# Ledger of designs, part 58: designed miniproteins, single chains, continued (3)

Each design is a single chain, and the fold is of that chain. pLDDT is the mean over its residues in the fold that is shown.

## One batch from the design tools (miniprotein)

Design m10011
Fold by ESMFold2-Fast:
Structure m10011 (fold): chain A 70 residues (1-70)
Amino acid sequence: ATDEEIARAAEQAALAVPGVKSARARFITEDGKPLLTLRIDAESEEAEIAATQAFVDAANAVLGLPRPPA
């Protein structure tokens, strides 16, 4: 998958969480390595946490990575 596909999938997953007003995913380069950043505006701390989790899960799914144990 491309970096753009990962960013878009993660952004869409975060936006699907109830109470999220906006979500934007961007890749930045730090020391020659791509880093995925997320900006979320949510109605509550619970919505922000849920959106962050959805973001991570969606990004990992596109990459084919297993979900980390809770």
Scores: mean pLDDT 74

Design m10012
Fold by ESMFold2-Fast:
Structure m10012 (fold): chain A 90 residues (1-90)
Amino acid sequence: SRIEELEREAREHERLAREALAAGDLEAAIEHLRRAAEAAAEIFRLLGDELGAEAARATGEVGVLLLEGRREEAERLQREERERLERRRA
């Protein structure tokens, strides 16, 4: 199915991102991280889970910001994500 294809795509890009980080290839790591997040978000979107799609994109963006050295922006986005999840749980 399309979801199974996207799951394989997300896992492959996650693996490639980790390998790129281990090799010190920051540009490749960022590209693969973005692709993994996009695939994950598309899965949630196809399932009608808009909040899940938003969370997947936010997680990917936090990772990219951290890799770019933009720690304060990453921490802000991560806090916004936690607050959004807490509001839904309450």
Scores: mean pLDDT 84

Design m10013
Fold by ESMFold2-Fast:
Structure m10013 (fold): chain A 68 residues (1-68)
Amino acid sequence: SELEERIEEAYAQVDALARFLERGQITAAQFRAAVDGLLAELERAGVPREEIERFREYADRQLARAQA
């Protein structure tokens, strides 16, 4: 479905952003800004709040891990 594709794409983008952050190619601020953009896109696409919250939690864990 379109929503499943949007969700999968958002997770793939967070994974790519986490790799760039780990390599020092982007800052934590740039990571956060990109994630905020993805969250806004998911909300506009009508993704359920529960799924958006799971995505946010995942992104937060990726940020914390990359900064460890």
Scores: mean pLDDT 88

Design m10014
Fold by ESMFold2-Fast:
Structure m10014 (fold): chain A 86 residues (1-86)
Amino acid sequence: MEELRELVERIERLLEEAREGRATREEVEELARELSRVLLKSEDPLLATGYVLRAIGAVLDLELGRISIEEAVEELLRIAREFLER
């Protein structure tokens, strides 16, 4: 799961940028897309589906103005870490 570990580092960097007000919605959408791709290529695609739906939910909530960019990035980080630690 080297690709997933690299994504965790990228999401952590984006979270720091989000806390400074510098992260964009487009960057969140890109990382959510990459996270979903990596998760679905895992040894357990059925388990991965639940995590992918959570990532999609975070992006939709962000687009609808229900959560902040920081909150969306925090959710992507939680998803990536939980899946890595399973």
Scores: mean pLDDT 85

Design m10015
Fold by ESMFold2-Fast:
Structure m10015 (fold): chain A 70 residues (1-70)
Amino acid sequence: MEAAEKVIEIARKRGLKYVTPEQLKELAIEAGLPEKVANNAALMAIQEGRKRVTPEEAARLVEKAIEQLK
C-alpha cells in the first residue's frame, strides 16, 4: 500500500498524467520495490493491452504484482 502510494507521488511530482509500462517499471524501482515486482507490474500493463496507464492504475498494477510474488 505505501509503495503504491509512493508510485503515485513520484509520478505526480514529475508531472506525469500517464505512464508507459517502461516508466511504470522505473517508478516502481524508485519507490523501493524489487526489480522482479517492477518487471511484473510492467508486463501486466502490456498484457492488458495498455500503451499508457494513469498513476492510480500504475499503483494498482504494482499492488497486484506484489500479491503475485507471495
Scores: mean pLDDT 80

Design m10016
Fold by ESMFold2-Fast:
Structure m10016 (fold): chain A 58 residues (1-58)
Amino acid sequence: MDKILKIVEEVLGVKPVSKTDNLYDLGADSSKIKEILKRIKEETGKELTEEELFSIFK
């Protein structure tokens, strides 16, 4: 989980990011969401959907 939060922080350029933050409120657009998903796959081997990513952030 910590790696996912760090990837989001790096892609969006905001720190800190918590599970209670909304990705769109942090400035995520469609392109940034795709980059987050790509980096999660590269760094953790997990293939997440956009829906699964948003379910992590409440």
Scores: mean pLDDT 76

Design m10017
Fold by ESMFold2-Fast:
Structure m10017 (fold): chain A 60 residues (1-60)
Amino acid sequence: SMEELYEEAKKLFKEMDKQGVPLRDIALEINKFLRSQGLSDEETSLLLQEILDEYEAEKA
């Protein structure tokens, strides 16, 4: 489901962030992952933006 993909992408984001991967590279890898799961460019962009918004809120 879309919710399961969101949780998987968020988990991947947090793991890469914990390892010190630059934000731009994390975004590229998540985009690649979501696209590989069959999401459209629009769906991928929306989910990635949601993850980034949550990340920025948690760091503020």
Scores: mean pLDDT 82

Design m10018
Fold by ESMFold2-Fast:
Structure m10018 (fold): chain A 95 residues (1-95)
Amino acid sequence: SVSDLVQQLYQLGLQLVDAIERKDLETARELLEQMEQLGEELSKIASPDLVQQVQTLVTLLRSALDAAEKGQFGGARFLTGSALRLLDGLLEELK
């Protein structure tokens, strides 16, 4: 279901943020790839509004990972903070 896929995306997003904070960039890349694949599955069955929110979330997390890979951890932290707010918003839409 859409709800099950969003719950999985939420969990992967939290793990990705934690990986970036721990500077485990290899794990972060793998988690981002999993989120992108899950986002593609969601795009086939979810509403346009939910698809847009997921695309924004994935874009922010990709930008956060890019900043972290460049050693810009302050920028990465700001972007992961924004991503966490979007993750909470996605979960609220399921209630």
Scores: mean pLDDT 86

Design m10019
Fold by ESMFold2-Fast:
Structure m10019 (fold): chain A 71 residues (1-71)
Amino acid sequence: SAAAKAAVEAARQSVEAARELLEEAKRTGDEIKEVSAQMLLIAAEVDAELAARLGATEEAEEVRREVRELK
């Protein structure tokens, strides 16, 4: 469905943004970027859960795996 695809895309965008912020925060000690990345990972988990409920189970599991690896 279009809604499932949108949720997957939103989740993936949040994961990529979080990945970039976490790498920068680790290099610079920027606590604001670290907190922002954690908020994006939470948003990605919420969108992945929605995507799974809408039938995009495989894509949702990929997102959840990436989120777990970034924690």
Scores: mean pLDDT 87

Design m10020
Fold by ESMFold2-Fast:
Structure m10020 (fold): chain A 107 residues (1-107)
Amino acid sequence: SKEEVLKEVEKLSEETLEKVKEILEKEKNDVEALLKIKEEVLEYLDKIRELIDKANDEEVAKEILKIFKETTKKILELAKKYLSPEQVELLEEYLDKLLESLEEYIS
């Protein structure tokens, strides 16, 4: 159902945020932290693409896109507390590219 898919996306969002926070707390090298965060967000994107395909519904896909946008914004705000401004800018550029990729995927 639509509700089951959206609940799974919300769960994946929370799990991704927890993993990102753990990376930021444990990884003292900003470059290594950024690389690990990029890997986690890419895995999250791959999983939500599978859920979009499973739902096969344009309205559900749009709601998933909104959740992804909110999650990436929360990731960026977390990163600002731990990473240098330069690494934050690189992360923002990466997240923007992933958002564009997801928008094209649901088109």
Scores: mean pLDDT 89

Design m10021
Fold by ESMFold2-Fast:
Structure m10021 (fold): chain A 81 residues (1-81)
Amino acid sequence: MLSKEEILELLREIEEVVYDWINGKISWEEMKKKIEELVSKLPEELKKIVREMVERIEASTDPEEIKRIVMEAAFKIVQLL
């Protein structure tokens, strides 16, 4: 099983990927692909939180709301560690 530190590192990578998309460095499709690759390494309970985060991001058009969605997902994951 992944350590708490390994899970936090994956979370940071997921956040970085979302921010790269917000900043126009990668496409939406590339972001989803990279997130799915990172999510595949997480425990099942945490995969659900990240998938719900992606669904909420897809429904949002506001970069500041998207950043909040990412922070909320990160907070939920940290509470489960």
Scores: mean pLDDT 83

Design m10022
Fold by ESMFold2-Fast:
Structure m10022 (fold): chain A 90 residues (1-90)
Amino acid sequence: TPEEALVNKVAQIIYDIDIGVLTSDDLTSEYGSLVRDIMKVTNLNLQEAVSFLGDVVITHTKLYPNDHSLSSWKTSVRTVLAAKGVNVNL
């Protein structure tokens, strides 16, 4: 689904930053495409879509403070989507 594709895309990018494969400069080059995809799938406005990435990091810190796995990042993205009314894997 578009929602699962978004989960995988967001989780992969944040995971790659978390493990040091991507830098903030690398994220900057991809950021416009990522924000656009968030807006399309979630129907959030620009400011809400920008805050979405921060919400994922905060959620991961609460749920998985010492877990740096891609799986934990995917769960964190799904949790934020559910909180915004977008349920993935009901």
Scores: mean pLDDT 77

Design m10023
Fold by ESMFold2-Fast:
Structure m10023 (fold): chain A 81 residues (1-81)
Amino acid sequence: MLEVEELPKVEAAIALLEAILEVMKENPDIDRELVAERARIRLEQLGVPEDIIEEVVKRILEGEMSEENLEELKEKLKEAA
């Protein structure tokens, strides 16, 4: 089980993933490489496992960040916590 002090990091990571989805939906012409780089740095700072970070980066670069993909990533993040 995740320690109580780590819960804010998991919630912050989930909020970041939700923000990325919204940004990509509202800005389809956005620089996906820039979004992916910023997401990687922030998720690494939050202590997210590398396999989850790589999946997020891949989905951003491919433009496949959907609500279904977000739910899958949120569950993986919660399981890794």
Scores: mean pLDDT 76

Design m10024
Fold by ESMFold2-Fast:
Structure m10024 (fold): chain A 69 residues (1-69)
Amino acid sequence: SSVTTRLTFVIEVPNEQADAAVAEAQTLARSVEEYAASRGDQRAQTQIQVERHPGRTTVTVTVTLTTAL
């Protein structure tokens, strides 16, 4: 059996900060995946979605954690 937890983070920034926001999201995703791998009983899957609008960029990070029971 397993337990699945899903967390969603939304970052909204001016377009001039978009690249920095994406880099931070990628760093967060890597850290979560490394942490889960270190546990042995957890699996992490991360997804990053970037939406560009006039004047702003929205970065959505979805983390799915599965723990073996």
Scores: mean pLDDT 82

Design m10025
Fold by ESMFold2-Fast:
Parts: sequence; C-alpha cells; structure tokens
Structure m10025 (fold): chain A 65 residues (1-65)
Amino acid sequence: LNEVEKKVGLHDLEKLRELLEKEGLLDSRIEQLINEAMEAVRNGDKEALEKYSKELKSLLPEHLR
C-alpha cells in the first residue's frame, strides 16, 4: 500500500468506527477487527487487510457493507 492508500484506509476505518458507535453496533469484536484492519493498513499488509475487511463486512448490517 502506498501512503495515499494508507491514509484513505485509516480514514475509512475510523469513519466506520464512528458510524457503528452512533448506531450502537460497536461491540468488542468489531472494535478489535477495526483495530487489526488499521494495523494491516499501517503495515501495508494487503492479505491481512483483505481478511479483516471481509470479516468486518460479514458482521456489519447490509446497508453498511
């Protein structure tokens, strides 16, 4: 991941966390997955990011996928 992709990814994950908190959907597992996805973005680990993003999407309501 280049620096622009990292910034966008981190911003999107932080925004997702805020949305989930407002909707009362931010449980400890979802929060952990967001943190792991943010670390994958920081490390440029595309495989880990894909894995955690897929798991997050499976746990989110359809309208937030």
Scores: mean pLDDT 77

Design m10026
Fold by ESMFold2-Fast:
Structure m10026 (fold): chain A 113 residues (1-113)
Amino acid sequence: REEFIKYVKEYADKYLPEPFREIVKLAAEGKESPDPRFRELSRLVRQLGDALLGEVVENIGLNTILVYRAAAGTTDPKKLAEFLVKLVKRIWEETGGDPERAARVLRATLLDE
């Protein structure tokens, strides 16, 4: 877990612009954004990180956990961290940096919807 948090922060610095960089770093530490616009997004990113580490997470379907672990193709915390950060980057690019839209996309993905 400590290695995963370390690599999430390193990859967020490398790949993500603000404000998504701060949100992903906070989520890795188990913290929510103090900005209410980003609070749901930070919570969902944290839940995805927990799911990738194989932890049981409320409001994430078992099939979603298995699919993301299979897509990541690894249990290596460094590679899982890179997968998480690149997924958030893709969602950010697709949503034009809108935190509410990004949260909706990530939520739909995590809930097997």
Scores: mean pLDDT 70

Design m10027
Fold by ESMFold2-Fast:
Structure m10027 (fold): chain A 104 residues (1-104)
Amino acid sequence: DPAFDAMLAGLEVLVDAGKRADTRVLQPLTSGSLTTRAELTVGDTTVVLEARLEGGEVHVRTTGGEARVRRVERLPSGVTLVTLEVTTDGLTITVVLSLQEPPV
């Protein structure tokens, strides 16, 4: 399924040593999708991330932890990569999400 494959390609996670992380993208990246969701499980803590691209700005919602936008990179393909620092239970995780703006 191309939509499922694109969903899995949208998330890269770096985790501090000594913790297990289980990562999944909850929503497929569709052509013109402004929003991506990711669920991270680190030990017994589950963090849900939702990133939205609107008017050229990135908005992030987080449950189960706190997220900060560290970097926003716009690729020539029209894909925007968002690097997030997620803090939960004293652990810091770096997450990269992919967003695509709809054609105008």
Scores: mean pLDDT 60

Design m10028
Fold by ESMFold2-Fast:
Structure m10028 (fold): chain A 79 residues (1-79)
Amino acid sequence: SELEAAGTALLGHATAVRENNVSLEQVIEGLEKLAEELREQGLPKAAEAVERAAEEVKKTKNAKEAAELLEKRAEELLS
C-alpha cells in the first residue's frame, strides 16, 4: 500500500539521519524532498504521510529525536 511505501521511506530516512552528522534543518529538508519525490511517483497518500512526519519533526529538538520519531511513525505505517 502507499502507507507501507511511506513507512519504508521514513525508516530509510531515519537510518540515514542516524548514520550521518546532519542538522534538524537538513532532516526536514530531506523529508520535504522525499514527499515531493513520492508525489511525482503517483503516491499522494504516501507523500501526505511523509509531510505529516515532517511537521512533527519540526517540533523535535535535534536530529536524534527526529530519527526516533520517524522510526515510530514508520512502525505505525508498516503495522
Scores: mean pLDDT 86

Design m10029
Fold by ESMFold2-Fast:
Structure m10029 (fold): chain A 70 residues (1-70)
Amino acid sequence: ALSSSERNAKALEMLQNGKSVEDIIAELKDKVSNPEQLLKDIEQDVAEYEATGSVPSIQPIAEALGVKFN
């Protein structure tokens, strides 16, 4: 299975290559041990950004899913 960092890097690469969020989730579903963890990691990265001001590597994916960073 992919680590969170590897998963986020792969998802970002696919998004930059014009893949839809649906296609990215479908592709990573088979490579991630728990697809529900993908959503939790997105939520956690948003919380971390609000606490520290650090921009998560998943920002483009989170924005495509309707999440905004402050």
Scores: mean pLDDT 61

Design m10030
Fold by ESMFold2-Fast:
Structure m10030 (fold): chain A 76 residues (1-76)
Amino acid sequence: TPSPEAQAALSAATQHVLNAIRNRGDPKKAAEHLEKAIEATREALRAGGISEEDAQILLDVLEKQKKNLEEKAKEK
């Protein structure tokens, strides 16, 4: 059974990803939500709610998506 801390961190990561999707028309705001999802995913890893292997795959995907949104936000 995952700890309450692990469950809270995973729930937070999911909520931040959903907020990024909701803000998909605002690349800067979407990137800010993805940054929070990355932080919550790292907290879930520390709390034992996600394996190191799964966390690395997820963090790689989230980091690349955040990078793409940040580049798009720089466009005039």
Scores: mean pLDDT 82

Design m10031
Fold by ESMFold2-Fast:
Structure m10031 (fold): chain A 76 residues (1-76)
Amino acid sequence: SKSVENAEETLRYLVDSARDLGMKEGDVLLKDTLANIAKNLKTSQSSASRALRRLEAEGLIEVEREGRTLIIRLRA
């Protein structure tokens, strides 16, 4: 889906920008609810969730859940 691809590209840009700013493996890239992450990515919660799962499957991020909050950590 183009919506998932656009969310994925934005998340990749955030990963690259975080690395350029000196963030390391294990550092928290994002800590927010799925609803807020989707809103900030200008997409649906379903598309945001699918984009996050794709980046996690590729080893770029790790996603942890704390109640309603997602903790997204930088990986490789």
Scores: mean pLDDT 88

Design m10032
Fold by ESMFold2-Fast:
Structure m10032 (fold): chain A 80 residues (1-80)
Amino acid sequence: GMDAAKERILKRIKETIEKHKENGLKEEDILTLEVMEKVFKAQVEGKPVAEVYKELAKEYREKKRYDLAEQLEKIAEAFG
């Protein structure tokens, strides 16, 4: 069913993110994969996509990637 498909996709995305982190993938590319994972999960669970982008923006500000945080904040506004 849909729940089993959701779990398989989320697991694969998570494993892909972890593997790319181990292989030294750029932080902006890692963010793209994290967005895919969290947005897919939010959509399946009926949660606002804007909240995903706001949470990621806060996380990337804490990492001092202000360039990525500002882009994420603009995307959150577009979905809110």
Scores: mean pLDDT 77

Design m10033
Fold by ESMFold2-Fast:
Structure m10033 (fold): chain A 68 residues (1-68)
Amino acid sequence: EEEKEKLNLEAAEKTGDPVRIANLAKIYLLQGKEELAEKLIDRAIASGDPEAVKIANETRELLEKRRA
């Protein structure tokens, strides 16, 4: 269920798992929480994890499309 998945991803944010942080950013963006999404995108990119960076970059493109 969406709520349980979100809570698990929020717990991962506190542990610093970059892929889960990137996925949480995407969830926040889909909920319209752009400011929170940007913070998590920056954290995922800063981690240097290739998968997290890929997901974070895709989420940034979606954010920019909303602003355009």
Scores: mean pLDDT 74

Design m10034
Fold by ESMFold2-Fast:
Structure m10034 (fold): chain A 95 residues (1-95)
Amino acid sequence: SAAEREIAALMARLEALLERATELELEAERLFREGKDITPVLEELEAIEREVRALVEELKRRHPEDEEALLRAELALLSIGGMVLTVRRMKEKLE
């Protein structure tokens, strides 16, 4: 259905953002160990968190019946939020 295609597209975007966030957390750890500026990585992670939050809100608004997609999206948002918090703490330790 059109709804199934739309949900699939939103979930594919969510998965790509989660993968990128994971890569950024690893890059932040590398930069932290090297004593380098992690600000650009933190800014990109915060942008990803905002985009994932927007995707969660779109899923809630347009497809509230897809409980599995909503749960997956909300768990991804929580994961990314944890990554942002971790990277912020790394940045504070370098200052």
Scores: mean pLDDT 90

Design m10035
Fold by ESMFold2-Fast:
Structure m10035 (fold): chain A 60 residues (1-60)
Amino acid sequence: NPSLIEVIDRLHAGGASGETLSRTAQTLVEMETGKKVPLLDPNMSIEQMKEEVKRLLEEA
């Protein structure tokens, strides 16, 4: 879902912490898929986080 990736990009551009990005990504993926997903590693890069979100959306 491109809109989920756009939300993550906008939060990152706005200076959101890795913890905020990780929790927001988890919440958005869970809302989109209806499945519980693990918290993403807050130390990963923004590009890695976007790739992981895409993977979780495709696997659900």
Scores: mean pLDDT 79

Design m10036
Fold by ESMFold2-Fast:
Structure m10036 (fold): chain A 68 residues (1-68)
Amino acid sequence: HMMEKAFKSAAEVLKELIDRRGREIAERLIKYADPETVVESLRKAAEAGSPEQGEAYRRLADIVRELA
């Protein structure tokens, strides 16, 4: 019960961070790597993680795509 709630809260924090700071994070990522490479890496991370974390990473990948 408590452990499951804690992991869900961590995923929610990640989602909120990407919603508020996603553009800033995306801009920093594309300074260090090609946008296509960043998008592919984020989509792979989304498939490897939990469903909640996967949604957050896919959202960040979409922001990187829009910015590029």
Scores: mean pLDDT 73

Design m10037
Fold by ESMFold2-Fast:
Structure m10037 (fold): chain A 90 residues (1-90)
Amino acid sequence: DITITGTNGKLLKVPSDPRSLLRYTSHGSLFPRIDEVLKLPPDTKLIVTLRDRNGNLTTVVTTLNELLESIRNQKEPFLGRVIVSIEPLK
């Protein structure tokens, strides 16, 4: 288990598996998409949109592996933001 900042700004202990990490850091509307994202090749480029507590959006391009490691390590820009979209880069 690892400690992360949840979508409500509180510290949570969560399982470090990919599905749990994405579920605890994502908006609930994204949950049906999480299993689809996890089936993509690990090196697939993803467009990830994050929302902070003030409603400001930040978009980053990353791979699934880089995204999961950034969540585990509480790296910017993922710290204190909620994932609202994950889309494969065309």
Scores: mean pLDDT 78

Design m10038
Fold by ESMFold2-Fast:
Structure m10038 (fold): chain A 96 residues (1-96)
Amino acid sequence: RVLPKYYVGLRVEALEDGSLALSLVLYDSPTREIVERSEVIVARTPAELAAALDEIIEWVKEKLKETTDPEVQAEFEKFIAELEKLREAARALAAA
């Protein structure tokens, strides 16, 4: 099977104080080795979660600019759309 060159995953870890630790992990598709990890962003409130997702979306957009493979570009664009939906949900909770 032809696999995409990279897989991108959002890691969300619940901390003991109820905060969420967010990071992106980039995997090499054939080896499933971690190629790159983003910085860990800690969110304690829905407003901080929305801000953290904004920074993560910008990181993915920068990686999209570095990609020349159309299939990998499409996967990153889909992932950005999913992250934007999560960000809007977090913003709605922050506004409540």
Scores: mean pLDDT 74

Design m10039
Fold by ESMFold2-Fast:
Structure m10039 (fold): chain A 64 residues (1-64)
Amino acid sequence: SEEKKRLSELVSRGSGLAIEGVGVYTEALLQAKKSSPAKGKELIERGEKEQKELIEEARKLFDE
């Protein structure tokens, strides 16, 4: 049915966005490791924000 197809597409898109979010946070952690403690903290905070935005975008696909 169309409903099942849409659900499958939403799950696929939502999962993709969540995985992308993990990737951007991981990149931030890797860059932070090469930086001073203060700069590293800033990089991690930016990565967390970017990851959170992507995860929230994925979450919105399933909101009522």
Scores: mean pLDDT 77

Design m10040
Fold by ESMFold2-Fast:
Structure m10040 (fold): chain A 92 residues (1-92)
Amino acid sequence: EDEELRAFLARVHALIEAGAPVEEILELLSRETGVERSLLEEAYRTGLEGDEEGARRLEELIEAEPDRRKRLGIHAAVAAGAAVARRREAAA
């Protein structure tokens, strides 16, 4: 459900706001969603760098993934990377 996705993303954002290291965020995502750590790292990098081509590849992978929890994990990793990028921009 959208509410579950929002709650999960809010939890990830809370960790980012608390200054949690990226390694801790990715470990939590891997543990809770079952997505491979290397894929979560690539998703995070894609969001952090605004990589349009990487985003297209991940979207194809998400569409092929039948497990809703794994799709959630990949989306959350991209969103976390994007959130960190925005924070860095705001810091000047």
Scores: mean pLDDT 77

Design m10041
Fold by ESMFold2-Fast:
Order: C-alpha cells, then structure tokens, then sequence
Structure m10041 (fold): chain A 89 residues (1-89)
C-alpha cells in the first residue's frame, strides 16, 4: 500500500518541524531526517498503526472530516517526533 505510506510520509515531513525542528538544514541532515521519519513510520506499522494511517487517508479525502484528519495527523507527527527524539539523544 505504497500510496497510503507515501501520502502519510509527505504530510508528516511538512509538519514535523513544529514538534522537532532541524537546526542544520544541510542536505546531509535533511536526508537523515527523511530516513528517520521512514524508520519511525515502519516502527509505528510494527506497533499496529496501519489502521491509523488508513483512517487518516480516508479522513483526509473527506471535506467533512478535515478536523478529524488534522487530529490524526497531529498524533502521527507527535509519535514520529517522539521516536526520533528518543533514538537520537
């Protein structure tokens, strides 16, 4: 389900700086951050977050569920930021 994973990844990348900003914007640090996000998403999938990703994508596609989609995305971004911060102390 590459389209769901890619869409969630792109949306997390757009918002993650609000929770754990990158201070060095060099290509190397940006590439590292993108890899950290992918690794964190894989950990969330292993922890059973596949349904959460699917729920977010469904809510994102509905104009009546925009607030719900934002809440789901905020939770996913916070979980990814927590994983990154705990790993790279």
Amino acid sequence: MDSVRQLVFDDIVAQIDRYTPIQDRSRIQRDRRLQQIRDAMDQLIQRGYTSQFQQYVQARGSSSQRAQAQQLLDDLVQQVARIITQRDR
Scores: mean pLDDT 77

Design m10042
Fold by ESMFold2-Fast:
Structure m10042 (fold): chain A 95 residues (1-95)
Amino acid sequence: DLKDQLEFYAIFSFQYHEHRAGQSLGLSREEIVEATFELVDKVKSLGKDLTTEKMREIAREIATKLVKERGLDVDVELLATALMNAADMVLGVEE
């Protein structure tokens, strides 16, 4: 099932980034999927206007919202980077 595979890759990529950073970013698997697919959808809407800088801005906005709404004690830039890595993985698998 493509959806299950995309969800798996989002979670795997995000958790791999947590492992490499040596810290948990405090999101459940469901929250990782939700945030990653929000970033993927926004990135897809940009089409040819997509840049790394715009993707980072969107990831930072999503990360800032999550930190505030969930009361997370994590670095916004670190969370944004984890979400970008997860979104890149999902976009690559959808080719």
Scores: mean pLDDT 82

Design m10043
Fold by ESMFold2-Fast:
Structure m10043 (fold): chain A 115 residues (1-115)
Amino acid sequence: GSMEALDALTDKDGIKKALADTLQELQGLVQKMRDQAKAGQKPDKSLVQQAAVKASAAGILAVALGDKEIQELITKAIRHLGLGEDYADEGNYKQAVAYYDEALEYLQKALELLK
């Protein structure tokens, strides 16, 4: 009935909001990591740990939402974030910045689909 349809829509909108909030927080963390790498500094371990937690939460929420395109974009963002971290660990900050920028682009594309 109309009540079940309204409840389903509200639940899905709640998941979308939680995912959007989580992706915005992750975007902020990745931006800080990118800025540190751009300055020739290894990203803080605390930022890396916070980003890993938010990335995990985003993955769980994307699965709950059931949107495969959003799931693929988040998976690509997480992969590029990991590559950026690997390059930063090697002291290759130029490549770290490039991969963080790609991760940010995938996060932004996922956020646009949540509008």
Scores: mean pLDDT 86

Design m10044
Fold by ESMFold2-Fast:
Structure m10044 (fold): chain A 96 residues (1-96)
Amino acid sequence: ELEELIKEARKLAEELSKLLRELAKLTEDPEVKETYLKGAETVVPTLEKFEENAEKAGYSKEEKIKKLKEFIEEAKKAIELAKEELAKLKAEKAAA
């Protein structure tokens, strides 16, 4: 279960990173563009540091599973929000 959750979390982090890079390409505001690119660069490294931090904190296997499930749900929510924003930006560009 733990190994499967880590794989799922990594897959979602990579998908979110890709969506944030697409948002950065469509965004004309330099400050917003920089925010999306920063997000894209940090989401995967943050997940990779999770395992190190969990070991340092002395987390049990059950605690690691709980935190990974929380990450997965938060990542799914962020992906849906990113998809909605991407659709809006594409629509605005088509309406010009």
Scores: mean pLDDT 78

Design m10045
Fold by ESMFold2-Fast:
Structure m10045 (fold): chain A 55 residues (1-55)
Amino acid sequence: GPALERAAEAAGVTPEQVREAYRLLSDGKATLDEVAERLGVTPEQLARGLAAYLE
């Protein structure tokens, strides 16, 4: 939905990558830093995107 698309734009990643990041973090399988590194963005950028998605 629109929240996922806006989150992806804010983080500089795809909507699919936002969904995958949320899943990994919610399941406790990865840290924010690990997911951000994997996606090629900063942890701060990823956190901003996830905040938009979780609103």
Scores: mean pLDDT 80

